# Designed miniproteins, single chains, continued (2): the designs that were tried, part 19

Each design is a single chain, and the fold is of that chain. pLDDT is the mean over its residues in the fold that is shown.

## One batch from the design tools (miniprotein)

Design m4669
Fold by ESMFold2-Fast:
Structure m4669 (fold): chain A 63 residues (1-63)
Amino acid sequence: SEEAKKLYEEAVRALSQGDYERAVELFKKAIEIDPNLKEAKDGLATAYRMLGREEEAEKVRKE
Protein backbone atom coordinates (compact mmCIF):
# COMPACT_ATOMS: atom_id res chain seq x y z
CA SER A 1 0.00 0.00 0.00
CA GLU A 2 1.76 3.07 -1.36
CA GLU A 3 -0.65 5.38 0.49
CA ALA A 4 -0.05 3.72 3.88
CA LYS A 5 3.72 3.82 3.30
CA LYS A 6 3.62 7.57 2.57
CA LEU A 7 1.49 8.25 5.65
CA TYR A 8 3.89 6.17 7.76
CA GLU A 9 6.89 8.13 6.44
CA GLU A 10 5.15 11.46 7.19
CA ALA A 11 4.23 10.22 10.68
CA VAL A 12 7.84 9.22 11.41
CA ARG A 13 8.97 12.69 10.29
CA ALA A 14 6.37 14.35 12.55
CA LEU A 15 7.45 12.13 15.46
CA SER A 16 11.12 13.05 14.95
CA GLN A 17 10.18 16.76 14.92
CA GLY A 18 8.21 16.49 18.19
CA ASP A 19 4.83 17.00 16.52
CA TYR A 20 3.24 14.14 18.45
CA GLU A 21 -0.40 15.06 17.73
CA ARG A 22 0.26 15.04 13.98
CA ALA A 23 2.21 11.77 14.33
CA VAL A 24 -0.80 10.12 16.05
CA GLU A 25 -3.11 11.30 13.24
CA LEU A 26 -0.82 10.04 10.47
CA PHE A 27 -0.02 6.68 12.13
CA LYS A 28 -3.77 6.09 12.66
CA LYS A 29 -4.43 6.76 8.97
CA ALA A 30 -1.61 4.40 7.94
CA ILE A 31 -3.03 1.62 10.17
CA GLU A 32 -6.54 2.23 8.76
CA ILE A 33 -5.22 1.53 5.25
CA ASP A 34 -2.76 -1.23 6.23
CA PRO A 35 -3.57 -2.89 9.60
CA ASN A 36 -0.60 -5.27 9.14
CA LEU A 37 1.90 -2.40 9.27
CA LYS A 38 3.40 -3.22 12.70
CA GLU A 39 5.84 -0.31 12.47
CA ALA A 40 2.91 2.14 12.39
CA LYS A 41 1.42 0.59 15.53
CA ASP A 42 4.80 0.88 17.30
CA GLY A 43 5.04 4.51 16.19
CA LEU A 44 1.50 5.24 17.36
CA ALA A 45 2.26 3.80 20.82
CA THR A 46 5.41 5.95 21.03
CA ALA A 47 3.51 9.10 20.00
CA TYR A 48 0.81 8.41 22.60
CA ARG A 49 3.47 7.97 25.30
CA MET A 50 5.09 11.29 24.33
CA LEU A 51 1.69 12.96 24.74
CA GLY A 52 1.21 11.37 28.19
CA ARG A 53 -1.62 9.18 26.88
CA GLU A 54 -0.33 6.02 28.55
CA GLU A 55 -3.61 4.06 28.36
CA GLU A 56 -3.87 4.51 24.58
CA ALA A 57 -0.18 3.62 24.19
CA GLU A 58 -0.58 0.35 26.13
CA LYS A 59 -3.75 -0.56 24.24
CA VAL A 60 -1.96 -0.23 20.88
CA ARG A 61 1.11 -2.13 22.16
CA LYS A 62 -0.95 -5.12 23.39
CA GLU A 63 -2.51 -5.74 19.96
Scores: mean pLDDT 84

Design m4670
Fold by ESMFold2-Fast:
Order: C-alpha cells, then structure tokens, then sequence
Structure m4670 (fold): chain A 60 residues (1-60)
C-alpha cells in the first residue's frame, strides 16, 4: 500500500541519520577514512534498496 511505501521511506531516512552519527565516530577512529566515499556508499545502498523495493512491488 501507499502507506507502507511511506513507512519504508521513513525507515530509510532514520537509517541514514543513524549512519551519519556513527560515521562521525568512525572518522575519529579512522582519520584516513574518506567521508565522501562513505556518503557515496550510503547513497548506493539506499538506491539499490529502493530499486529492489520497486521491483518487488511491480512483480505482484
């Protein structure tokens, strides 16, 4: 349902926020870590998850 889709998007938003908070601590422990690379990986993961969700919805 449309309501379920909204919940998925909200969960993704929460996950992103939590990831950013954890990323700050990881950067402190690993100063050589590329912040932009981490953000790009997060965007890739979210995009894949969204596409998988769309495929599953269309396959019904």
Amino acid sequence: TEEEKKKVLEEMEKARKEFLERSKKVEQENPHLDKKRMEEELEEVLKIHEENTKKKLKST
Scores: mean pLDDT 69

Design m4671
Fold by ESMFold2-Fast:
Structure m4671 (fold): chain A 78 residues (1-78)
Amino acid sequence: SRALIEAADARAAREGLDPALVGELYYRLLSEVVPEEVARRIAELAAEAVAAALAGDEERAAALLEEARRLLAEAAAA
């Protein structure tokens, strides 16, 4: 669910913003509820979104997170 992505993001922020760690946390959480290939794609988008946010590109970060959430919604509807 989207709540799992938000929880993983909050945990990453608490432990320090590392795009690789954010990607791994998303992958571990999502791989239990969606297909591996979808979990990996969402994790990659989440890591890129964190990297964009750290670089100050909030518009790109928001767009990447929207794509990730769309993929999660599609997987949940299948």
Scores: mean pLDDT 73

Design m4672
Fold by ESMFold2-Fast:
Structure m4672 (fold): chain A 72 residues (1-72)
Amino acid sequence: SGADGARSGRAAAEAGRAGESAGAAVGPYQMHKVASTEEARDAGYQGAKAGAEGNAEEAARFGLQASIYGEK
């Protein structure tokens, strides 16, 4: 449903922002962490897009992916 899609999209966007914050704190390993931050941001965007299209499962999958990238 649209409500489930919106919830998953919001979670994906939050995971993407968390990945961005983690990347900003990278310090001397900036090159490797920048790639992870970009991947987390892209995953968050894809999750938000899927949520807007009503694909709750796809949105949740991208949200998880963004969280994993943010953990690097």
Scores: mean pLDDT 58

Design m4673
Fold by ESMFold2-Fast:
Structure m4673 (fold): chain A 56 residues (1-56)
Amino acid sequence: GPTVLAVVKHDLGLSDEELEEVQSITDVDEAARYLKEKTGLSDEQARAAAEAILNS
């Protein structure tokens, strides 16, 4: 929901544009790769963040 998106955005330091970009990705593995490249998260953290964003 909106609360999850706000928390993830804040914790990862994503811009509004970067959040919109990741939300446009339909594949969780592709979204996780995007987040890893932008934020330097581990594979596990990037996947968890991608799942949280795409399921919100």
Scores: mean pLDDT 78

Design m4674
Fold by ESMFold2-Fast:
Structure m4674 (fold): chain A 74 residues (1-74)
Amino acid sequence: MSKEEEVVELARRAARLAIEAAEAAGLALSEEEKEAAVERAEALARKLVEEVGAEEALRRLEALTRELEAELAA
């Protein structure tokens, strides 16, 4: 995969983790809201790659994903 595709994949993962955290906290999200959140994360990730480059975007999303994983792990 290209670095840009890796960034987009991490953005999808981060969005899914954020949705899981929100649902675990008692928020009721519709399937449409969940799908929209993932799509927004993908679009923002592509813009981030354009603005700061794929390597920096990847680093930032890796950090965000680790924070979300830590929250879900308690």
Scores: mean pLDDT 80

Design m4675
Fold by ESMFold2-Fast:
Structure m4675 (fold): chain A 61 residues (1-61)
Amino acid sequence: MEAEIKKVGDKYVAVLKFNGKTYEYEFDTEEKAKEGMKKMKELAEQQKKVLEEIKKLKELL
């Protein structure tokens, strides 16, 4: 995963590149942008684990 927080004018943009897709969200403060990035990374890692678990379950069935 590639992750970047950019300041654009008076806003902060959190950019996450994951699995060939780019996710961008605007935040009013740097602190909110960091919190948003943390949540995006958590969701991305959770999705990866769920997909790996589904693959393992199908292989064992």
Scores: mean pLDDT 76

Design m4676
Fold by ESMFold2-Fast:
Structure m4676 (fold): chain A 59 residues (1-59)
Amino acid sequence: MGPVTDEAIERTATLIAETDGVLLDLNGNVVGTGNSPEEVKELLDKYNEELRKKAEERK
């Protein structure tokens, strides 16, 4: 699986915030909720950073 682009993050965060702000991971698990595009984007950015750190640790 590849990294998510900034454009995809912004689009996804906006759409999720418009639909009750529920953020799902790639497996369909709820990883956070936000009631604004900024809040959802922050959660998504944090989740992606954690994934990158785990990828480096698995190296």
Scores: mean pLDDT 60

Design m4677
Fold by ESMFold2-Fast:
Structure m4677 (fold): chain A 63 residues (1-63)
Amino acid sequence: MSREELVAEAARLARELLERNGGRLSPAEIQELVDRLKALDPSLSDEEARELIDEGGVRALTE
């Protein structure tokens, strides 16, 4: 996957969790997102995965 696709996936996963939790994300859920993104693309570093989640997650939350 390209970085753009990973951002979209992060947003999708964050939205799914927000919907399941009634609009709230727990810190544990955020950590699960990091792990899942790294599992999807093992080339990602921890920092890259966190950046993707921050951008995708924030945008999913605001949109």
Scores: mean pLDDT 73

Design m4678
Fold by ESMFold2-Fast:
Structure m4678 (fold): chain A 97 residues (1-97)
Amino acid sequence: DENKKKALELLQKGLLAFAKGDYEKAKEYFEKAIEVGEGTLKAEALLNLGKVYFEMGEYEKAIEYYEKAKKLAEEAGDEGLVLEAEANLEKAKEKLK
């Protein structure tokens, strides 16, 4: 599937940009990965977009994306991604206390 390959490549580019601290570039790649991706790949892109917002101090927006990632990961049957989304949700909610 052309779209699956494109989503994976965009996700990988987003992860590299995020690791380098280029949050704007990371957001662009993860947003594009969400547009073309489905199931687990889309859930992973949503989770990582949430992580970008968390690093930017936008905790309410991080929570929004983590909740979207968790829902899609549950629908896709990806238990590991559900647990990661839940852990990140707890961490982001703690920042709002």
Scores: mean pLDDT 90

Design m4679
Fold by ESMFold2-Fast:
Structure m4679 (fold): chain A 63 residues (1-63)
Amino acid sequence: MSDEQIEELAKELEERFGVDAEEVANLIREMQEKGYTNEQIALELQGRFGLDAKEVLELLEKY
């Protein structure tokens, strides 16, 4: 996923769930650079921000 796609996804998550887009984008970038799967990223976002992991995973898979 490109930096532009990460920023767009983070903005969508901010608009839907009221999370900080910059903080979410930074977490997604760091986890992707470390080789984590989309499933692992979705679970981490659920744990830190209270987002629905299944909904986040569906959004990650669209980008």
Scores: mean pLDDT 83

Design m4680
Fold by ESMFold2-Fast:
Structure m4680 (fold): chain A 77 residues (1-77)
Amino acid sequence: DELLERARRLAEELLEALLAGDVERARRLNEELTRVLREAMELGQTDPELRERVEALLEELYRRLAENAETIQAALE
């Protein structure tokens, strides 16, 4: 799924930007990711497999953000 692959790429780029302290890039990537995830979740209302994959992607992203929370906070200064 093109939409899910785009969301995954944006999530990885967002994490990289946050770890680098690139606030402006992180902001733009977060806006794009939020839009893509919103579209994917809307489609997931009629596609349970897509919904499950989107939920798994969000769970992985949140886990990685939590694991790097201290580094991200320091980098965003």
Scores: mean pLDDT 78

Design m4681
Fold by ESMFold2-Fast:
Structure m4681 (fold): chain A 92 residues (1-92)
Amino acid sequence: DKKLVEEVEELLKEMENTTDVSKLQELSSRIRELLEKIEDIEARVEAYEKLEKILIDRTSKYVSEESREKEFNERVESVRKALEKEEEKKNL
């Protein structure tokens, strides 16, 4: 669904522009929910890659916050695992 892809792109832009750790986690969770509804596997993989890059960059900047660091590292890992699943579906 083109509309779902557009919604994900807008949320990714919000993640790039936010400095609020709580909002970053909320946006990443929302994006992941929308990605599960996208029927185009290739578009889903592209969106997961963008999400992973943003989460890695942001978690690196917030390493000093112990409780948030653990949660963000878990989210980064779950995104990586989701990306691996999508690549398996593509049989590349």
Scores: mean pLDDT 71

Design m4682
Fold by ESMFold2-Fast:
Structure m4682 (fold): chain A 82 residues (1-82)
Amino acid sequence: GDALAAATAAATAAFAKLSPEEREEIKLAAVKAANEALKTGSHFEAVAAALDAMADALEKRGFPEAAAALRAAAAEYRALAA
């Protein structure tokens, strides 16, 4: 949906300002969150968990707008899981 497109654009812009090591840490956190969610949830919940983990990491690094866009996309994916 439009929320995922907006989240992709915002995350890409934020990632361009981060070091390669910071990007790898955020990617690892997202993968870990998705794997945990997959143990008991749907694929849609796993994607939503990964987006929330990226949002938390970007917010801590000073990108609250990118975090908000990612959380909106996560909410869309959770709606699909219902």
Scores: mean pLDDT 83

Design m4683
Fold by ESMFold2-Fast:
Structure m4683 (fold): chain A 90 residues (1-90)
Amino acid sequence: MEELARELLEAAIEAVKKHPDDPQQIIDELSYRFDELLAKHDEQFTLEEKLELGRLAVEIARTIQDAYRAGKSAEEIIEEVKKKMEELLK
């Protein structure tokens, strides 16, 4: 799970850097990357692990949307996502 959470975090950071002015594109890229990650590791996950990874993806997407609505820069959004991931992995 920690390895996969790291991959999901890296995908989120990449999406923000790629589309700094378009929160919908960031969310769409994150969704696509999440689906790729699930497909890549499908046979290795329990249903519980898939649901937990899905919860992490939703929380990251929400964090990005909330930071964008607060008028934060791409760099600030990246820091908020990193902080949220650290909180969720405790």
Scores: mean pLDDT 77

Design m4684
Fold by ESMFold2-Fast:
Structure m4684 (fold): chain A 58 residues (1-58)
Amino acid sequence: MTEEEFIRALQGLYGLSEEEAREVIELVKAGREEEAIKLLMEKGGLSEEEARAILSLL
């Protein structure tokens, strides 16, 4: 999955803004995966398990 496809998926399926979706990618690249998971849960309404699963697609 490309970064742009990931951004579109987060916006369309979970209602994140483009800025929030890009922040998730930057947190993962920085090795801050737990913060990326928290952002997905708080902004997208994902469970911790769902957030971990979706990050595996990046």
Scores: mean pLDDT 82

Design m4685
Fold by ESMFold2-Fast:
Structure m4685 (fold): chain A 61 residues (1-61)
Amino acid sequence: SAMGEALQEVFDAIAAGLRANLSEAEILARLRELAREKGVPEDALAQLEAIARSQVAFRRA
């Protein structure tokens, strides 16, 4: 689905940001920009931001 493809691109962007050692704020900013481009609804964006924060915390613990 188009939404499934958009979510995959967002997850790929989070993974790329983690590999590039971007800050949490930088990863979240890129995620928000991509979500706006893909038309991700606000509630889904909130969940994606929570996932990104958890991934950053876990990988950089």
Scores: mean pLDDT 78

Design m4686
Fold by ESMFold2-Fast:
Structure m4686 (fold): chain A 73 residues (1-73)
Amino acid sequence: SAEEAIERTLEALRPSLSEEAVEEIRKTLEELKEGKISPEEAKERITEILREAGFSEEDAERTAKQAVDNVVK
């Protein structure tokens, strides 16, 4: 389910991110699940959060795409 996809994504990212960053990603994926934002907007927001947390551009984009795809499929 989308809820399970969100939780698995956050579990994988938690060791590499602050609690604040994890909460921002959770909120973004919840808004995506509820149809409040587009998949493209969610990818952009998560990519920015990961970049601020020290991820490379390529790793941030790949991770954001995977997280979004897991929720919307």
Scores: mean pLDDT 85

Design m4687
Fold by ESMFold2-Fast:
Structure m4687 (fold): chain A 79 residues (1-79)
Amino acid sequence: SVEKLEEIFEKEKEQLTKQAEELIKEVEEILKGKPSKEELQKAMSKLVTAELLAALAGDEETLKRAREVAERLDKLIEE
């Protein structure tokens, strides 16, 4: 049934969104400290992954949040 397919699709999306949100939280924790250049590189990698997961899930809000955090990170990388 259509309802069964929608349920499966929604469950998959929820898993991707949760993974993306967790990566964003990890980056936010890194940014709370005085991150080294290596920690900033790890944070950027996590954000790229979060953006990909949010895009696959079709979660525009989480994608936007990841991009906003990426902008903050870029400002910190500027010397």
Scores: mean pLDDT 82

Design m4688
Fold by ESMFold2-Fast:
Formats: sequence, C-alpha cells, structure tokens
Structure m4688 (fold): chain A 68 residues (1-68)
Amino acid sequence: MTLEEAINKVKTFLEKNGIEIDEERFEGLVKALKWAFENGFSEEAIKIMVRGFLEKLNVPEEEIEKIL
C-alpha cells in the first residue's frame, strides 16, 4: 500500500459513510503516515496506525477491515 492509497482509502471511507472529521485531525493522520512511510514502517504497521485512527472515531472493526 502506498501513502497516497492509504490516505485516499481513509478519506473516501469517511466521506462515503458521512463521518465528519476535523480537517486538522485528518491532516495529523496524513503527517503521521508520511513520517511512517519515510521511516520504513511495514504495511502491517501502517494498517495498525490507520486502524487506531478509525477506532478513535468509534468505527467498528468490521468496517475498518473493509478498507484495509
């Protein structure tokens, strides 16, 4: 998974499901993912970061698995 793919999947999921998020919060995720990719984090680690972000928004695990 590329950085662009990860960002696009999360953004599309939030928009499709009517989950409103603060632009600053989303930008925080983008910056965290960019840092992780630049520091050689595994795909599994990236998925954990995305999962944690979505769980903080109270997205169920079943919905998270649909985008990872």
Scores: mean pLDDT 78

Design m4689
Fold by ESMFold2-Fast:
Structure m4689 (fold): chain A 86 residues (1-86)
Amino acid sequence: DVSAQEFLDGLVGALYAEREREGLPLPADRAEAVRELARRFLEAEAYDVLYSLARALEETGQLDWLPEEVREFYRQRLERMRQLQQ
């Protein structure tokens, strides 16, 4: 199993590498990189990856880095998953 920190490092690293390859501005900090990833996943309807990103941020104490719309998505998915576990 990949740790939450290793998962986040991998995603942020991949975003930086992609932006460098395309000659795009690099994110100013890790929080900006995380917000960009969350927006991309939400727009692409990549809900499983978006949930995994939010879960990893919660485990590392960084959930507040996410945009409000993504935090709301995460809360709603957690509630649904809790109901399905019954």
Scores: mean pLDDT 83

Design m4690
Fold by ESMFold2-Fast:
Structure m4690 (fold): chain A 68 residues (1-68)
Amino acid sequence: SSAENRRLEEELRQYLLEELGMPEATVDAVIDGLRANWGTLTEEMVKTIKTVAARGLAAGAERRAELA
């Protein structure tokens, strides 16, 4: 339902903003991109995106540290 989709979008937004500390503009772009490409979020998609985002931030920090 649209209500469930809104709940999943809000859950993902809060995770990216509060747990991962992503800039609001970046989080907005991610959510907008998901709406444009998929229209509807599922719980499995949210799980996958949370995992990939967390790993990507960790890998990015490690790579930047190696290049410093």
Scores: mean pLDDT 76

Design m4691
Fold by ESMFold2-Fast:
Structure m4691 (fold): chain A 65 residues (1-65)
Amino acid sequence: MAKKEVEEEQKRVEELEKLIEELNKIGLQRLRAPESVPLEWLPPGIFKKLEEAKKKLKEALEKLK
């Protein structure tokens, strides 16, 4: 195992995790009170991006395990 390989995967995980956290903050608020967070406040494709990021994060985390 190379430190470079681990760093690359971790960088990917950190990027995705940060993105997911930001998107989840808005998404979770919508889940709890959808009326307080209208869809207009969300950037277009946020749900697609969130799902894709989650999938990639899961794959990267499993690979690092």
Scores: mean pLDDT 64

Design m4692
Fold by ESMFold2-Fast:
Structure m4692 (fold): chain A 71 residues (1-71)
Amino acid sequence: MEAVELLKKAMDLLSQRKYDEAIELAQKAIELSTDPYVKALAYDVIAQSYLNLGKVEKAKEYSKKGRELRA
């Protein structure tokens, strides 16, 4: 429950271009969640945030982590 709420807030922050805050809440959602789907979505938020910050290698790393959880 708490992890899903953190993920929703992280997605809202991403849409507001608050990338650092989005990364922080998405990381907390990963820490609190045991659901691979929630973790995969949180990794996607982190990857998209890093991409928007110009940190391409970090974005690739987290995007890969999200894909591995869904595969």
Scores: mean pLDDT 84

Design m4693
Fold by ESMFold2-Fast:
Structure m4693 (fold): chain A 67 residues (1-67)
Amino acid sequence: TRDESVRLAVEGQEKAVKLAEEGDLEGARKVMEETARWLESQTPRDPLAGVLADGVRETGEEAIKKA
């Protein structure tokens, strides 16, 4: 459901940011992409999942760029 998608998006974002801050840029990219792809797979049923996927990619890319 949406609550599950929101929770997984937040968890994925936090994990990707933490990995990037630790210097694990490959791990951060992997977590970001896996989380975003899972959310995108929900899009035909829940359009909000697409917005959440965009947010995960945006947050992860900024964390990687800053690291």
Scores: mean pLDDT 78

Design m4694
Fold by ESMFold2-Fast:
Structure m4694 (fold): chain A 55 residues (1-55)
Amino acid sequence: SSRRRESLEVAREIGEELRRLGDGIDEGLRIAKEKGLPIREGIRLGAELAGFKSS
């Protein structure tokens, strides 16, 4: 409890953000594979899907 709770909250937030990013990348890679695009393009698309940039 106490101080460890703060560390656990931070770890939870990091985990949520990483999971969100991972989900986006997974989707981007799936799209890239279906369209015959390189893995690098799938990663970029996944990051955009995760909300990093969708201009």
Scores: mean pLDDT 75

Design m4695
Fold by ESMFold2-Fast:
Structure m4695 (fold): chain A 80 residues (1-80)
Amino acid sequence: SELEEEIRRLEREVEELEREFKEGKLSPEEVLERVDRLMDEIDRLLREAEERGDLKSRREAILVGAKATLLRMRATVELK
């Protein structure tokens, strides 16, 4: 489905952002800015999945959101 494809795209973007952070290519501040934008997109797709009753896409969006949240937490700790 189109929604499933968009969720998979966001998962790849989160994974790429995590890789760039681990490689030292991005500062914690840059990671926070980018992950916040990705989280906004994930929240939008989660709402769309809920409105459609698409339980599979809802579950996938929740899992991608969890990955983004963990990355955000990691970047926040590095600011300290």
Scores: mean pLDDT 87

Design m4696
Fold by ESMFold2-Fast:
Structure m4696 (fold): chain A 75 residues (1-75)
Amino acid sequence: MKEKLDEMLKKAIELAKQGKFREVIDLVTEALIEFKVEPEFFKEALQRLVRLYREGATPEEIIKEIKEIFEKIKS
C-alpha cells in the first residue's frame, strides 16, 4: 500500500512540474478516493489545491501542497 501511494506522489509532482494541473487534480482525487480519506479532509485538500491554481501559484507552491496532502494520507 505505501509503495502505491509513493508512486502516485511521484507522478503528481512530475505532472505539476509540467503544468498539467488537470491531470494533477485527477491523480490527487484518485488517491483520496482509493485510500478512503475522511470526507472533510477530501474536501479541504481539493479546495486548497484548486485555490492555489486560481490564484496563479507557482509549480513549487503546488508541489508543496501535493506533498502535504500525501503526508496526511499516510498518517
Scores: mean pLDDT 81

Design m4697
Fold by ESMFold2-Fast:
Structure m4697 (fold): chain A 56 residues (1-56)
Amino acid sequence: SPEELEARIARLQGEVARLKAALADPSLTPEQKASYRDGLATLERAIAELRRELAA
């Protein structure tokens, strides 16, 4: 349902916000930054896919 898709998108947007906050830490190692950026990219792709489903 559209409501369930919107709820999933909102949840993933919350996860994006948490990862962006984590990436703001200047003491992160290059490996930690790479891992967080990969996680962020994965979440953004998932959100884009859910938005595509919502628009269909």
Scores: mean pLDDT 86

Design m4698
Fold by ESMFold2-Fast:
Structure m4698 (fold): chain A 62 residues (1-62)
Amino acid sequence: SELIKKLTDEEIEIIVINYEEYKDDKKALEAFKKGLSSVYGIEVDDKELEELKKKYEEIKKK
């Protein structure tokens, strides 16, 4: 929940889309995760990813 409060709707959308895009490409997913950690100082675990996916579904309905 704290992670969602730190991110804009656009950042949440980008994160969710990239995780879905890279889910079958471990190397690309790890590079994206490192980018999030180094640039935004955030770590996204499975629980946080599910919360972000739910928030993204809400954003899409606006």
Scores: mean pLDDT 76

Design m4699
Fold by ESMFold2-Fast:
Structure m4699 (fold): chain A 48 residues (1-48)
Amino acid sequence: NEIYKKAVEIIEKKYLNPWDIRDAINRLKKAIEEGAKTVSELLEKIGI
C-alpha cells in the first residue's frame, strides 16, 4: 500500500523514539481501517 509506506516514512522521520513510532503506526493502521485513503488524511488522523 503506497499511502501506508509514505505515512510510515514521515512517522519515522518525525519520531526518533521507537516507542513513539510504534504507537503512531498502530494509530495509522486504525485510521486506514476507518477509511482514510490519502497520506494527508492519515497524518491528520494520527495528529501530525
Scores: mean pLDDT 77

Design m4701
Fold by ESMFold2-Fast:
Structure m4701 (fold): chain A 84 residues (1-84)
Amino acid sequence: SPLNEALQSEEVPESLFGSKEAYEYYQKGLELAKQGKLEEAIEYYKKSLELDPKNRLSAYNLGVLLQRLGKDEEADKYFELADK
């Protein structure tokens, strides 16, 4: 399911992120998404991407949650960023 893809890995290494802070925002977004707090999760994934704009994992997971909330046009922008 789209949520399974967004929640794919709590084992993602910090080294895949441009900073520790970007990684911590990503982890917080992941935890909120697991709790069904999708709008709050989106805000933390956006914070992660602001610090690490090339991070495909944060972009993809953000797109999945936006699509889940019916924000398809915004989701498509993040999927394009992830599919480079």
Scores: mean pLDDT 79

Design m4702
Fold by ESMFold2-Fast:
Structure m4702 (fold): chain A 81 residues (1-81)
Amino acid sequence: GYSIEQQIGLALRAIGLIIDAEKLLEKTKNEKAKELAKEAIKLAEEALKLALKGTSEDAEEAEKLLREAEKLLEEAKKLEE
């Protein structure tokens, strides 16, 4: 399955997502956006843990969690418009 480079990429993607979601959470006044950002952080933290375990199965699950976290964060950002 997943290469070491792909696993590192998933971990970096998770870290970036956590940082972006935390910045949104600090600045937003929208309660729904806060809830979505918090959920995105939880999913990205779980994805980071899985990416660091280094198995192909963990990497596949990490990618699924990151896709969901990205969707939640994008939805939260749209509520700021």
Scores: mean pLDDT 85

Design m4703
Fold by ESMFold2-Fast:
Structure m4703 (fold): chain A 81 residues (1-81)
Amino acid sequence: MEEAEKYIEEGEKYEKEGDLEKAAEYYKKAGEIYASLGEEYYEKAIEAYNKAIELYEKIGDYMKAAEVAVKVLELEVKKLF
């Protein structure tokens, strides 16, 4: 928990500093940690992943945005069952 929250804090810091690539990487890592913690954290994982997708799209890295979008889809499907 504390580790994922720290990754969100780092992502917010780099986003504020304009380092969108690092910010996206930290948000992605936070999402991966939240996803690994189980169903109670899937919403937080999706929020973190969506931040990473938005930032990757802003910098034109559509391949990385698509990779993270697949992770969101997997969690959304799991939430339906």
Scores: mean pLDDT 85

Design m4704
Fold by ESMFold2-Fast:
Structure m4704 (fold): chain A 76 residues (1-76)
Amino acid sequence: AAAIAALQASLAQAQAAAAPAAVIGALLDALGNAQAAAGDAAAAIAAYQQAIAAYSAAGKAGVAAVLAAQIAALEA
């Protein structure tokens, strides 16, 4: 979908610009949500796992915990 392509492009630009881990995490979270909405649970889980790593690096353990719950829901 166009939304997934736009989020992937934004993520690549943010990574190239060495954006803060919290920004990378937010883009990965948005990408995971877009992939889940498209019915691609495997891609959504991968994006959420990357978002958890980025948010943890940013010190945002609470946000990472919420995403772990979203992964569990998609795996069920």
Scores: mean pLDDT 81

Design m4705
Fold by ESMFold2-Fast:
Structure m4705 (fold): chain A 89 residues (1-89)
Amino acid sequence: SLLPKIGKEEAEKILEGLASPDVNVRVAAVLMISTSELTEEARKVLAEGLYKLAQSEDPLVRENAVMAARGTGDEDVIKAVEEGLKKAE
């Protein structure tokens, strides 16, 4: 693979970036997800973290979690965000 690989620690940093008050940091976090290859551990961290972010009271944070999940192309991560959104309703 020519894409950089993201492990558990990098996935945790991306989740921090997605929750940042700085829009430039949030955009960078989404781009890192869409331009990287995820390890199994990174997918699990992102699924759990994005599930929680999808339940945020801030609609922009929820939208960013949806965009990030779609950027992974991973069905399990996308499903986790969908379940988080349902729980917030």
Scores: mean pLDDT 82

Design m4706
Fold by ESMFold2-Fast:
Structure m4706 (fold): chain A 54 residues (1-54)
Amino acid sequence: SVSERVKEINKLAEEASKADPETAEKLSQRIYDIELERRRNAKKIADEALKEME
């Protein structure tokens, strides 16, 4: 669910704040990848809904 992904992002952000710079960068990249996938899925759903309203 969306809520589970948000919790995962928050947990990764907390771990990144406590980690060394190299590990923090890797955790930040993981957060970015999750957010990017979430945004792509949301846009795809919105685009499909708009097509049906024509």
Scores: mean pLDDT 76

